# Ledger of designs, part 78: designed miniproteins, single chains

Each design is a single chain, and the fold is of that chain. pLDDT is the mean over its residues in the fold that is shown.

## One batch from the design tools (miniprotein)

Design m2716
Fold by ESMFold2-Fast:
Structure m2716 (fold): chain A 95 residues (1-95)
Amino acid sequence: MSPMEVVMQRLRRLVDNYDLFEKNGSSTEVDIFRLNFATDVVRLTEDYPEVLKDPKIREAYELGQKAIDYADQGDYFKALELAEKVVEKVREIVE
């Protein structure tokens, strides 16, 4: 399986899991899941850096890094806004 096929399968699973939590979780649980989603996207792209040639995957990676950086600084409002954009971008990639 190509690196792109591995990454696409894992991104689809992340979106499927997110959709289940969004429908059934509290707002706090969804927010925590968004930050974890952004972290998982960053780690996945670091494991398969060749996929960063795709401009949408690179944009998701850059948004994810910014979300983590803002969370580390205690700016959770900005971190969550960026994490939501990561989820939206990954949905565009897998749809």
Scores: mean pLDDT 84

Design m2717
Fold by ESMFold2-Fast:
Structure m2717 (fold): chain A 99 residues (1-99)
Amino acid sequence: MKAKAEEAKEKIRKLGEEAIKKAKELGASEEVLEDLKAMVENALKAVEAKAAGDDSKAAAYVAAAGILATAAAILSENEEVAKLVIETALEMMKIVESL
């Protein structure tokens, strides 16, 4: 369980770093970048909560990450940034659910 949680966190961090870098290269605003960072942080907290057996808390962090992804997509002036944010959020949710 602990090893799977650490692997999930590493995958989420890598996805987040790659998404933030690409969003920045595509001209994403600071507001979009901050929401994307907050989305990653909530996804990491969801992994920690799920690994601790707190399914309710994990679900709350997943919901928070989804809200932040939606906010970032709505604020995006570039369709590629909006798509990147949503695709990244869905992949992170899949990683959390795999635990």
Scores: mean pLDDT 86

Design m2718
Fold by ESMFold2-Fast:
Formats: sequence, C-alpha cells, structure tokens
Structure m2718 (fold): chain A 69 residues (1-69)
Amino acid sequence: DPVLEKLPEKERALYEMLRLADEAGATVTILEVSKDKAKIRIEGSLTPEQRARIEELAKKAGVEVEIVE
C-alpha cells in the first residue's frame, strides 16, 4: 500500500491498527485524545492473532487500547 510506505512509524501503526479492527468488523471508539495521550476502545470478536497485533501496533503508535468482546 503506497500510503502506508509514506507514513511515519507512529501514524502507520495507528492506520494499520484501525484497518485491522475494521477488517475484523470491530467497532472503534475514541475515549480520550490529548497532546500527550490517546485512548481507544475496540469492541468485537477478535482472534488471538488480531489482539496481539493490535496491542503491538498500539505500543508503536503510543496509544492505549481497550479491547472488549
């Protein structure tokens, strides 16, 4: 994806995390956004692999993620 290759690491990680959640049919809710932190809730049935990937991407993006079934 040409767009992903042009994004900085943090923005790329956030984009990939949101895309993965969308592909899984999960609902994404932004709980908190400030200059220093962001917190996002992801609601849906995720595979163990999808959960692990989302957690990894959240760390790279500097975002706190809450996963709810």
Scores: mean pLDDT 76

Design m2719
Fold by ESMFold2-Fast:
Structure m2719 (fold): chain A 76 residues (1-76)
Amino acid sequence: GSVSLTTTATFTPTAGQTSLTVTNANGSTSDWVLVRVKGTNVLAGLGQFDDNGQATIPLLNAVPGQSYDLQLRKSA
């Protein structure tokens, strides 16, 4: 599955999902996505967007049914 990200999004992995594809409408390679366990400050992953506006984030411990918060981080 994939998630479209403008500034923030929420995502819940399916059973057996080991990575997440995030699409940024801007397509900027300088931008990053930060992934946290929903409602916490626990980092679950991060990735940088490529020229296609996509970031592939390996999920270090994908728990089925656990929700994650996604946040766009602009480079200066």
Scores: mean pLDDT 73

Design m2720
Fold by ESMFold2-Fast:
Formats: C-alpha cells, sequence, structure tokens
Structure m2720 (fold): chain A 67 residues (1-67)
C-alpha cells in the first residue's frame, strides 16, 4: 500500500538522520524523491502530505521526525 511504503521511507529517514526534525512538507518531498512507487511520486503534494500525516498518526514512534 502507499501508506506502508511511506512508513518504511520515514523509518529509513529516521535511521539515517538521528535527532533531525522535518516539516510535513519536507517529509512529503523526501517521500517523492525516494519512493519507488510511481503513483506515490506523482500524487499532488497536498495528497502526499495527507498520507504522511496519516502514517505518523498510525506510527507514533515516527512523530519524533516532525518539528
Amino acid sequence: SLKEEVIELLKKLKKENPGKKFTIRELALYVKRNSKDEELKNLPLSTREKIVKEALEENPELKDLVK
């Protein structure tokens, strides 16, 4: 699923950037740049931001990534 890929990308970002915090927009741009899913890459930014927010709500451990 698109949300599952977003979760895995955010976990990778957290591992590679310990202690760094990002805006929702920066997380959505990271997802676009690093996703292998063409649908996820080509979604409107606002839609991708919504999926990022939903991923964070369902995976509270990732909320440390957010400013």
Scores: mean pLDDT 86

Design m2721
Fold by ESMFold2-Fast:
Structure m2721 (fold): chain A 91 residues (1-91)
Amino acid sequence: EPLPPEEELERQMAELEARGVATRLLMEVYRRAAEEGLDPRELADLALAADPANEELRRFAAMLLTQAEHPDAPTAEKRKRWEELFAELRA
């Protein structure tokens, strides 16, 4: 797969943007953390701190935690899991 993980995440965040402004915040938090080398668990904490009442942010935080809990999983497998959670957000 030629797409880097960052680009794939940006694409998935763009999908969430259609459902609200939360995606912009998620993209900013993720991008900053990626530059700082923070792990997904810390990214999840930052997202929840920004808007703890936002259901989309809470679910996105769960996805980041899932990524941290399965570090040995291939990128494609993590991508599918995130897509499944994103699809659930559509409901």
Scores: mean pLDDT 61

Design m2722
Fold by ESMFold2-Fast:
Structure m2722 (fold): chain A 75 residues (1-75)
Amino acid sequence: GLSEEERKEIREKLEKGAEKLGIKLSEEEYETTLGILEKVAEITGEIPSEEGAADAVKFVHEDFERAKKMLEDML
């Protein structure tokens, strides 16, 4: 599983990605984006880039139902 330090880095990149895009995520969109990024990091062994985090933010914000299903399929 991810360490607390890795989780903090993912949260920081997610927050910076959202800020750069000017997107204010709902709590549900935030948790879904975080879940996707954490699962990708766990599967790949690599912390996502700031650009990758921003892409995830945009995807979740534009197509929430698909993003939610993707996260559920990864669990």
Scores: mean pLDDT 84

Design m2723
Fold by ESMFold2-Fast:
Structure m2723 (fold): chain A 58 residues (1-58)
Amino acid sequence: MSEEEREELKAKAEEALKISGVSGLVAGHDLKQVGEEEGDEELIEFAEKIIEEGRKKL
């Protein structure tokens, strides 16, 4: 995965979180799966932060 693709995926997850907690949780879990498939620890950590923030909005 390129740095540009990583930043685009992170931005999409942040936008989903701005829409709703449920949207953020879905996007966060999807992003975590991508991070696990790519072996990208930074992306996994970011996804977990999005999931945590989504839970706080519920």
Scores: mean pLDDT 83

Design m2724
Fold by ESMFold2-Fast:
Order: structure tokens, then sequence, then C-alpha cells
Structure m2724 (fold): chain A 68 residues (1-68)
């Protein structure tokens, strides 16, 4: 959905701002959102992880693990 896409993009932007990079990051966030794993709460968690200094790849892996 558009709301799900927006949340995925918000997380990707937060990852990039935290110094994260890589296409895999956006793909992992998108898949988590489509699986219902990246809810609004999950989006906030993704932003928090990115701000904590995790790399985009590391954050993507954690989001994939957290997705149902």
Amino acid sequence: SAADARKALEAAVAYARAGASGGGMATAVWHAQQAGGLTPEGGRRAIELARAGASGEEVAREMERGAA
C-alpha cells in the first residue's frame, strides 16, 4: 500500500542519514513492509537502529530477522 511504501522510504532515508548505504537496505525494508513486519512501530525501530550507528546492511539484516 501507499502507507507501507511511505514507511519503507522513511526508514531508508533514516538509514542513509545515519551513514548507511546500499541497495540491499531499501530492498530489505521494502520486503519487511510487504510482509507486515515493518509496521509504524517497526519503522520507528528502523530509524532508532540507524541513529544508533548501525550500517545500512546491518539494519537491513535486523529488519529481515524481525519480519514475520
Scores: mean pLDDT 57

Design m2725
Fold by ESMFold2-Fast:
Structure m2725 (fold): chain A 83 residues (1-83)
Amino acid sequence: EEEVAQTILENAKKAAELGLKNVPSLPKEYVDKMIKAAEEAAKKGDVDLAYEINRLMLQAFRYAKKDVEKAKEIIDEAVEKVK
């Protein structure tokens, strides 16, 4: 329900701030995009969307140290999904 979706997205937002901001190769602009995507998903209260955004954030963090361009693609996908 809405409260569960918000909790998942708050945790995802904290993970993005902690993980992605500490990756020197990822531009701040993309970190900010990911944080905004998590906030917009939280506003919608959609649990399925919350899980999907959380999955994408974890993937983006995993790729950010290995393949920055792939991390950017994943972040852009998350932004598109919250429109």
Scores: mean pLDDT 74

Design m2726
Fold by ESMFold2-Fast:
Formats: C-alpha cells, structure tokens, sequence
Structure m2726 (fold): chain A 71 residues (1-71)
C-alpha cells in the first residue's frame, strides 16, 4: 500500500539521519521524524487517520533503530 511504501521510505530516512547525527538523543530523533511524517502527509495528501497511523509506526521504528545504533 502507499502507506507501507511511505513507512519504508521514512524508515530509511531515519536510519540515514541516525548515521549522520550519531550524537542526537532519542527525543531529538523522534521530533525530527515527526516533522518528516507531517511533511510526507502534506505532500501525499494523507488523511488525519492515515497520518496518525504512519506517525505511530514511524515512532516505533525510530525507537528500534535508535536502540540498534547504541549497540
């Protein structure tokens, strides 16, 4: 689905952001990722419900990837 494709793209963007910003806190990465989700929602015309679902899924991916980078 389009939502899954956006999740995959945003997950790649988060992974790249973490590599480029190794000193960023989890809170800073989450705030950055939320801004990316809202930008994608605006560009792709997502509904509020789709935006909320994407935000929740991206937040989970950020937490998992941040933990992976700290190992």
Amino acid sequence: SRLQQLLEALTRAVRDHLRRNPDASLEEVLAWAERQVRLAARVHGLSPEETQELLEQVRKQVEELYQEQQE
Scores: mean pLDDT 86

Design m2727
Fold by ESMFold2-Fast:
Structure m2727 (fold): chain A 83 residues (1-83)
Amino acid sequence: MNEEIEKALEEHPKISQAELLRLLTEKYKLTPEQFTALGIMLAAAELGDYKGLRNFLKSLGLSDELIRKIAESLGLDVEKMLS
């Protein structure tokens, strides 16, 4: 749920891609296919393509504020992550 992820981000000022992948997989019970897709989307976001990651996080029911905190923690472009 959003609250647990938000607390994790508050306790962890910088979150790794591996830590985020673990949190989302555990909370949302991601399938192996979704896990693989999320890994690809995280790699794409590191290269400047945020659309897949943004849409995926929104589909899981994450708030725009939480997506912003995730983007900041990963060092991603916040504007692009929220578009």
Scores: mean pLDDT 75

Design m2728
Fold by ESMFold2-Fast:
Structure m2728 (fold): chain A 81 residues (1-81)
Amino acid sequence: MLREELEELLKKADELAKQGDKRGLEASIDVGVAEVVLAVKEVVEKKLKKEGTESEESKKELEKLEEQAKKLLERAKKLLE
C-alpha cells in the first residue's frame, strides 16, 4: 500500500518536474526520503526476524518509521495539489 502510493506520487512528481515545475522536484525529494525511510524499516524488520528478537517495542519502532514515511508522502501530495 505505502509502496504503491510512493510509486504513484513519484511518477506524478517526475512528470511535473519534466515540465519545469519546481513543485514536482520538491515532491520528488519528499518521496525519495520516504523511500529511504521505508528501506530502513525493511532492514530493521529483517534484522529483528533473523535475531528472533521481535517484540512489542520493536513493532512500535517499525510503526513509527511507517508513520514518518506516511507524513512525507502526505506532504508530497500537498505539493502536487
Scores: mean pLDDT 77

Design m2729
Fold by ESMFold2-Fast:
Structure m2729 (fold): chain A 89 residues (1-89)
Amino acid sequence: SALVRAVLERTRAEVAKIADPLERFRLRLEAEAALLAETGRLSAAEAREAAEAARRAAAESTDPEEAAKAEVAAEVLERAARELEAREA
């Protein structure tokens, strides 16, 4: 929705103040995952599947930058999956 997009843009503006590109990527992804979970657009199973895909991407990537981003994505999505699994229990 337009409201969800507006929240994500505000989050991106705040994280743009962080000088480290990987830290900015992590914070953006954490905010996006949290918003999708809160709006019912990300389930525990979907977060777990996405985390596994990110782990595979990290292992298979020959580009160090893409591997680093995939590792960060896996960590963020694994955390989101655990939090959603706890809420569903």
Scores: mean pLDDT 81

Design m2730
Fold by ESMFold2-Fast:
Order: sequence, then structure tokens, then C-alpha cells
Structure m2730 (fold): chain A 59 residues (1-59)
Amino acid sequence: GAEEAARRIAERAAAQPDAAGRARALHTGSMEAVRELGVEAGERAGLQALRDLMRAGLL
């Protein structure tokens, strides 16, 4: 669901070596989540991943 998608997006983004790579991974992962889960759940997953990355100081 959205929580699992958010975790995967955040993990993939955190693995990127720079802020630009992390932002791209967040964007592409969010779009993939929208495609798989629908707009509402996919957007929620992307926003949760963004919050997790910001909390970790990665974005």
C-alpha cells in the first residue's frame, strides 16, 4: 500500500549520492506509486517519502 511505497521511495532516494539524484528518485518513485496505486494513494506515498527524507536531512 501507500506506506510500503513511501518506504521504498525513501530508501531508493536515500541511496542516491547527491541531492539532485535524491530529488529525481523521489519524483520518479512518486510517479510510479501514482501509476500503481492511483492518484490519492500515490501522492500520499510521495509526500510521506518527502517528509521522511526531510526528517533525515537528505532533502
Scores: mean pLDDT 88

Design m2731
Fold by ESMFold2-Fast:
Structure m2731 (fold): chain A 60 residues (1-60)
Amino acid sequence: GPKVEKGADAGGAAGAWAAASGASVEENRQTGYREGLRTGGPEAGELGAKEGEKGGIVAS
């Protein structure tokens, strides 16, 4: 069913940020943390700007 309120907005960004932030507990968790933190840190510039280019069409 259609349930894209609250969770879709913050959940999508938070989910992507958590994954990009290096929440991976794989063999490169430490390396992934650095890479993800730079790309999906405080959900501001890098990942947001990249996703904004794609989502901009949908958002606006």
Scores: mean pLDDT 47

Design m2732
Fold by ESMFold2-Fast:
Structure m2732 (fold): chain A 85 residues (1-85)
Amino acid sequence: MEAAKKERIEKERKRAKELAEALENNDWEKVEELIKEMAKEAGLSQEELDEIIAYFKKMNEEEKKKLAEIYRAIAEGKDAAEVVE
């Protein structure tokens, strides 16, 4: 059980790092690919996935930068709350 929890955390950190890098580079194809993979793992419907992608595409530059900072913090092992505060 302990090993499985560590593997899940490492996977989440790797995904967060990739998403942060894609957002920082304005690589929207990569962002969409990562979101689709995360949504599939979370068991979201295709309709819910489409709504999430549409939401991300509507983000302005400041919102994208803040989201990238949050995912970067997660990738570094920081609590997301520490980035917001």
Scores: mean pLDDT 72

Design m2733
Fold by ESMFold2-Fast:
Structure m2733 (fold): chain A 69 residues (1-69)
Amino acid sequence: SEEEATALAVADELEKAGYPEIAKYIRDMLKEGVSAAEALERAAEMLKAMGYFDLADLLYKAAEEIKKK
């Protein structure tokens, strides 16, 4: 789906930015049937727990854009 493609693109950008574990977490959730928006929100929660508040906020906004569709 377009939503899943968006979440996979976000995972690819996170991997390029030096967060391969977060990228894997998103990809694994999508394989388990978790929605793209929920996968991005869960990844944002993990980034926030790690202290990456600005990056977490970007992922929350990406999830909100998916939910508007």
Scores: mean pLDDT 84

Design m2734
Fold by ESMFold2-Fast:
Structure m2734 (fold): chain A 55 residues (1-55)
Amino acid sequence: MKVIITVNGDVIETDVDKIEVEGKKVTLDTGVPIELPLDVKSIEVEGDTVTITLE
């Protein structure tokens, strides 16, 4: 699946088999949690695309 994260005007796109969101942390296939600088405003799933917007 495709994951799109928008943070501070930057767009991060990657292809992953799984995504895990817990509070301000996002964990992808590597198993390493990525700390988010802002709160998750919305998570949208459309087909195989997951879009996470931070604000």
Scores: mean pLDDT 74

Design m2735
Fold by ESMFold2-Fast:
Structure m2735 (fold): chain A 61 residues (1-61)
Amino acid sequence: MDEFIHELAEVTKDLPPLVQAKIANAVREGNYEEALKLAEEHLTPEQVEEVKRILERYKAS
């Protein structure tokens, strides 16, 4: 759980703290659709693909 949150924080580090917290909370709640939606609103397409990879590895665990 902590490992992927650190990876997610690294991808989102340039976002406002409130947005980072919303994405992290959505992931902790298992609301991956909301986490991905927030990523698509605030991150570049390349960063969104990185978030998708992180979430996929977490779901597989």
Scores: mean pLDDT 77

Design m2736
Fold by ESMFold2-Fast:
Structure m2736 (fold): chain A 73 residues (1-73)
Amino acid sequence: REETLRLLRRALALAATGDEFDRGVAEVALASLLTSAKLEGDEELAAILGEFLDAVAAGDLAGAAALLARFEA
């Protein structure tokens, strides 16, 4: 959980740079983590990661931050 939160915070920070390369790196990392969650059968984590990835890909940084806050609580 803590490692996942750290990765999500890092992905959000990369997406927030406005650099397309950094956003691409964040999206690939999130997609890999989502695949791992699905393979482990962690449906709750997979759902949150899917929404987070969609928000990052859409440039909805506020939505991504809100999802991260929900995952922490």
Scores: mean pLDDT 76

Design m2737
Fold by ESMFold2-Fast:
Structure m2737 (fold): chain A 67 residues (1-67)
Amino acid sequence: MLQQLRDAARYAAEHGVEFDVVITAPTPEQMQQLVDQTVALLREAGLEVTSIEQLGPTSARVRAVPA
């Protein structure tokens, strides 16, 4: 998962396209950890997070744009 996420974020930054991902995890605690890791990876790839939308206790949508 993390490698695919990193590759997708790099692609979005390199091609100047919006990044949009739905994250799911087995527990709310793991969901928060995955969201935090995703935000860090997106920022490292050169993207700015524009929204984090909670879809449920174990699901969230993260959107970012090239910075």
Scores: mean pLDDT 80

Design m2738
Fold by ESMFold2-Fast:
Structure m2738 (fold): chain A 85 residues (1-85)
Amino acid sequence: SAAAERQAQLEHAIKQTEKLIEELKKMGAPEEVIKYLEKAKEALKQGKFEQAKLYVAQASLALLEARKDEEGVALAREIIAKNLA
C-alpha cells in the first residue's frame, strides 16, 4: 500500500540521517550543524518531509558559514545530495 511504502521511505530517511549525524560528529562538525540534523530527524519522525528538508538546508548553510574552504563546500553539497536533494 502507499501508506506502507511511505512508512518504509520514512524509516530509511531517519536511518540515513542518524548515520550522517554519527559521521559528522566523528569529523568534528560544528554543534549547530548537528542540532539542525537532529531537528530534521525529529521532523521525519513526525512525517514532516518539507520541514526536514528545510532543516537539512539550514545544516548545510551552517556548515558553509563555519568552513569557507573547499572541504566545507563539498561536505555541504554531500549533505544536500545524499539526504533530501
Scores: mean pLDDT 76

Design m2739
Fold by ESMFold2-Fast:
Structure m2739 (fold): chain A 85 residues (1-85)
Amino acid sequence: MEEELRRLLDEIRATAEAERRRAEAEGDELTLNGARFALAAVEALETGDPSALRALLASHGIEVSDEELREMLAELRRQLEELVR
């Protein structure tokens, strides 16, 4: 499961990077923002550091505590683990 999760995170990152590049070229702000959040979430799950995700949320007017981010990341990790099962 851990190896499958890491591969899934790599695939999500690759897809999000491709979508970010396309959205930047097309001026699609919704897709661009979605891709940025996906990349920040993958980084937080891989490194255990939610700072990039917190900064991105704050830039959109969303203030979250470290505890709330920890719970959100734990839920996201659980959902991704279910997807690789």
Scores: mean pLDDT 79

Design m2740
Fold by ESMFold2-Fast:
Structure m2740 (fold): chain A 68 residues (1-68)
Amino acid sequence: SKAEEAAESAIEFYKYLAKQPELSPEQRAIAEEVAKKVEELKPEFTEENAYDKIQEINDEAGKQLEGL
């Protein structure tokens, strides 16, 4: 489904960030935790809410990463 594809894309993106040597250890740890959060919430995602929920997660992750 589109909801599953959106969730999987977000998980892959944050897992990718968690492996980047250019990021600080703290930034990589945040990226890893965000990937886990999306994986945990994935069963709750519907076609109706997945994009909004992922956007909320992305906005919060961005604030945490910018704070470092």
Scores: mean pLDDT 82

Design m2741
Fold by ESMFold2-Fast:
Structure m2741 (fold): chain A 80 residues (1-80)
Amino acid sequence: MKYLFDIVDEVTGEVVGRIEVSEEKLKEARVSTEKPNRVHISKDGEVYAAAVSLGKTEVPQEILDDPNARFSLRFVKEIE
């Protein structure tokens, strides 16, 4: 299964892109709480703070590499 998330800039509150995350990657993010918290995951209206590695996304790399930016993933829907 895959999940569609909005990438939200926590500094501005704006949606800056979208990412598809596999179920395996989502589970890995949940167990990897010891990694630096660059990205937090929100699912079903609940915020779940987890470190996740953002792969190739629709968001420009300059925004992803901004050390002042803090991103969260906001759940949109499940994809088959």
Scores: mean pLDDT 55

Design m2742
Fold by ESMFold2-Fast:
Structure m2742 (fold): chain A 87 residues (1-87)
Amino acid sequence: PLSIIQRLLEIQKAREERTKFLKDLAEKNPEVKKLYDELVKHRQKAIEELVPLFEKGDYEKVRELAERSNKEHQELLKKIDETVKKF
């Protein structure tokens, strides 16, 4: 349905705007840049671990790793938000 596609596009746009905001802020602040670099590395590592498990059909481990990675990602986002609020 079009309504679901529109909602997904709105979510994607919000994520892109947040990513651009964080990237611009990271260029101005070394502490934010360090946390942003950690976020990028964390995302890359999660993909590298998930892809082999998905290819092997180990969906239980994929789910566990995805849940763990999502919690870690949320913690990093909270640290970025706390750092930004100090400025």
Scores: mean pLDDT 74

Design m2743
Fold by ESMFold2-Fast:
Structure m2743 (fold): chain A 73 residues (1-73)
Amino acid sequence: SEEEERARLALEQAKAIIDYLKSIPNPTEEEIEFAKEAVEKVRELVAKMNPDSPLYKEAVRAIEEAEKLIEEK
């Protein structure tokens, strides 16, 4: 379904952001800004997800991890 496809995409994007941030120990301001914009886009996708979906909780946790990594810069 479109809902499941959106959930999967949101989770995949969140995980990609985490991997990206973990690969860059000393990111530039441009790289941090890119990550922030990417997180905001994923948050918009997650806001449209079914909260009862098992992927929803995983996506939310991935966003929280990405935001924590950005904050630690």
Scores: mean pLDDT 80

Design m2744
Fold by ESMFold2-Fast:
Structure m2744 (fold): chain A 81 residues (1-81)
Amino acid sequence: MVVAPEALVNAEIAAWFETPEQAEAAKRSMQELGAKILEYDLASGFLRISLENMSATKYETALQLLKDLAEKVEILKEEVE
């Protein structure tokens, strides 16, 4: 039986955090998922990441983790293959 292949996502996301601890936790989680850290400012609680060729499942996990930890999340770029 043929299963449709899972979509691959290329995205750039910016997130803003209320506390430095939340920003650090988010950065660690994103690195574990294979995200590239483009910009990280602990003092302002800012994180910008790039996701390349990430499965839709991992991408949804990354977005959910960011939404759970961040005060604001903005998708700057999103391409689905």
Scores: mean pLDDT 80

Design m2745
Fold by ESMFold2-Fast:
Structure m2745 (fold): chain A 82 residues (1-82)
Amino acid sequence: SEARRREQEELNRMIGEILRLIGEAWGIELLTGDPSAVEEARELGLKTLRAPPEDRQKALEEVRKKADEYAAQLAALKAQKA
């Protein structure tokens, strides 16, 4: 059905956003030795995966915002090393 296709597309998008979040956080751990970002990313990812359909948009916005924050931190760390 169309609804089932949209649910699968939404789930695939959600998984992709969570993988980006974890990847950026892992980059911070690799440069700093601090696992805090990965631990926070894992918790937010699990919360997002457990979100009911009506809350998914807001959960994804939080994931994207946090991924952008980690990406900025990672870029700053790389700039300090250069």
Scores: mean pLDDT 84

Design m2746
Fold by ESMFold2-Fast:
Structure m2746 (fold): chain A 80 residues (1-80)
Amino acid sequence: SKIEKIKELFDKYGEELLAKTPESEREKVRFQLELDRGVLDLIIAVGKVLNDEDFAVEQAIKLLSRFTGKSEEEIKKEIE
């Protein structure tokens, strides 16, 4: 499903970000990723309640765009 691809993509981007982060900044970046992961889980839960996976996918793409700096269009191409 697109939700599973988004979860995998979030984990991949998070690992890449931490790998590029200096050790002095790693705690701050890890905390930010943990917050963003919580928001992603909430978006997925709302999508289930609304029975609207497409809406959840769109909101999740916006979240990933915000923390990666990639455009929403770039992220959409990676999950298609």
Scores: mean pLDDT 84

Design m2747
Fold by ESMFold2-Fast:
Structure m2747 (fold): chain A 66 residues (1-66)
Amino acid sequence: LTEEQREELRQKVMELAGATPEQADRIVELVEKGDLAGAGAYLLTVVGATPEQAREIIDLARELLK
């Protein structure tokens, strides 16, 4: 990911799912490693995102990784 793409993803995770900066940083790290399944699980279990919020965030991550 570019720096701008990392910031976009980080802001989306914090604004949509209410993640802390540390949780958002972890999601960005997992996405950069290509671990979208791990990122989705973290959103649902640690961040407490809804399935709809998690899907929107992971869809953005997939688009950014293209």
Scores: mean pLDDT 86

Design m2748
Fold by ESMFold2-Fast:
Order: sequence, then C-alpha cells, then structure tokens
Structure m2748 (fold): chain A 99 residues (1-99)
Amino acid sequence: SIQDLIDEAIKNITEIIDEFMANPNMFPFEAMTRIANVFYEFLRRLEAEGLSPQQIKQAMEILKSKVSDIIEQKLPERLAKAFIAFIDRVVADGHRRVE
C-alpha cells in the first residue's frame, strides 16, 4: 500500500538522521544526499505500483510533511531549516519528473 511505502521511507530517513546525529564525521551534505535517494526510490516505487501523477505528488507531499516534523524534532534549528529547504527542492524535482 501507499501507507506502507510512506512508513518504510520515514523509517529509512529517520535512521539516516539518527546516524548523522551520532556520527561527527558525517557532513550535512552526505546526510542530505542519502535522504534525497530515499525520496527518489520512494517516487520510483510509487510509479512501479502504477499510481497517477496526482497520487504520486500527494504521497510525496505527505512524506515531506512527516519528514519535516522529524527533522524539526531531531536537528538544531539552523540545520533543520537547511535540510527542509533541500527536501523542498527534491520534492519539487520529483513533481516535475512525474509530469
């Protein structure tokens, strides 16, 4: 189901954020790149399930909202803003790819 794919993506992104917070050698750009890869894999799996562009866009926005909440809870404000701005660009790119 779409919800199962969202839950899997949330789990994977949460694990990346937790690893980033635990590992001082992981730079923000590395964590951001890994998060972007989860969003693109999520999009690919939604397309493989035969979802419409509108359904994919809605699922991407739901994932973005839930991930943004996790980021705001776990990261310092400056880093949270940078990560969310990056994810906004990734999701916008995902929207363009399904049109």
Scores: mean pLDDT 90

Design m2749
Fold by ESMFold2-Fast:
Structure m2749 (fold): chain A 100 residues (1-100)
Amino acid sequence: SKEERERLLAEAERLTPPKPKGIDPRVDFLVALAIVYAERHGIPLEEVVEKLAEYLNVTLSEEDKKDIFRALEKIARAFLEKHPDMTPEEFLDFLEEVLK
């Protein structure tokens, strides 16, 4: 629902660092949104990483697989590269499509 989507976006914003360093600040927000979505739907973060990487055709190294946050950042960057003008709602649509 619209209310559920608005709640997820607000919760992701709360988890996003106020002063991200060295990367597009949207990357941190998208990582937070993926985590909040996973927790809301009871999906293990490792499964989220695997499904999103497969859908975006992102190759994860063994080091990426050991660090969930690093893997999610790589996925978020790949998404933004393909969708540079993306909205938070479009990333949420992507999560709903891949993780349903």
Scores: mean pLDDT 79

Design m2750
Fold by ESMFold2-Fast:
Structure m2750 (fold): chain A 93 residues (1-93)
Amino acid sequence: SKKKQAEEAAQKAVDKLKSQGLDDLADTVKKLVDTYIKKGEYDAAIDLANSVLDSIDKNKSLPKKQQERELSISITSSSIRSIGDIMEKQGLV
C-alpha cells in the first residue's frame, strides 16, 4: 500500500533526524508528512521523507550547523515541488 510506504518512510526520516539530535526539524518534518498522509498526498510524504534521508546521508561529514542548513534547504525544495505537483493534479497550473 502506498499509504504504508509513506508512513514507513516518514517514520524512518523522523527517527533519523532524532538520532542526529535534530529534534526541532524532526517535529517539523513529522507535522508535514502527517499532513500529507492525512490528505492522501502519499507521493508528497514519500518525497519529503526521502529528501530528508538523502540530505542526512550526503551531509553526514559536515558540521552540525551546515547539516541543519542543508536539511532546511532540502525540506523547502521538497515542499515547493510537492505544492507544484498538488496544484498540477488539481488543475491549478
Scores: mean pLDDT 79

Design m2751
Fold by ESMFold2-Fast:
Structure m2751 (fold): chain A 104 residues (1-104)
Amino acid sequence: FKEEIEEAAKKFYEYLGLQPTPELTEGDVRAAAFSYYLMEIAKEYLKTKDIKAAAEKLKEKLIEFFKALKKEESVEAVEKLSEEKWLEMVEQLVKELEELEKLL
């Protein structure tokens, strides 16, 4: 599971056109991996316009992520979130992505 988080972090830096440094902290690697998953879910929504599919994928990736970090409480919180809250979260991410594109 550690290799999966490190690969996700690497893909995030590659997406930004940056090279990951060997001095990255575990927190930096985790933040980068999480950001990569969010971007993949946002891309899926932009491609399909299927917000429910994007929400389901986000839930899956967050469960995998928190399990890899051994954060059992976070896994339970993710599993207990209603579909409505997942849809709201994906909608917010899409809006933030569109606002970021306006700044570029």
Scores: mean pLDDT 65

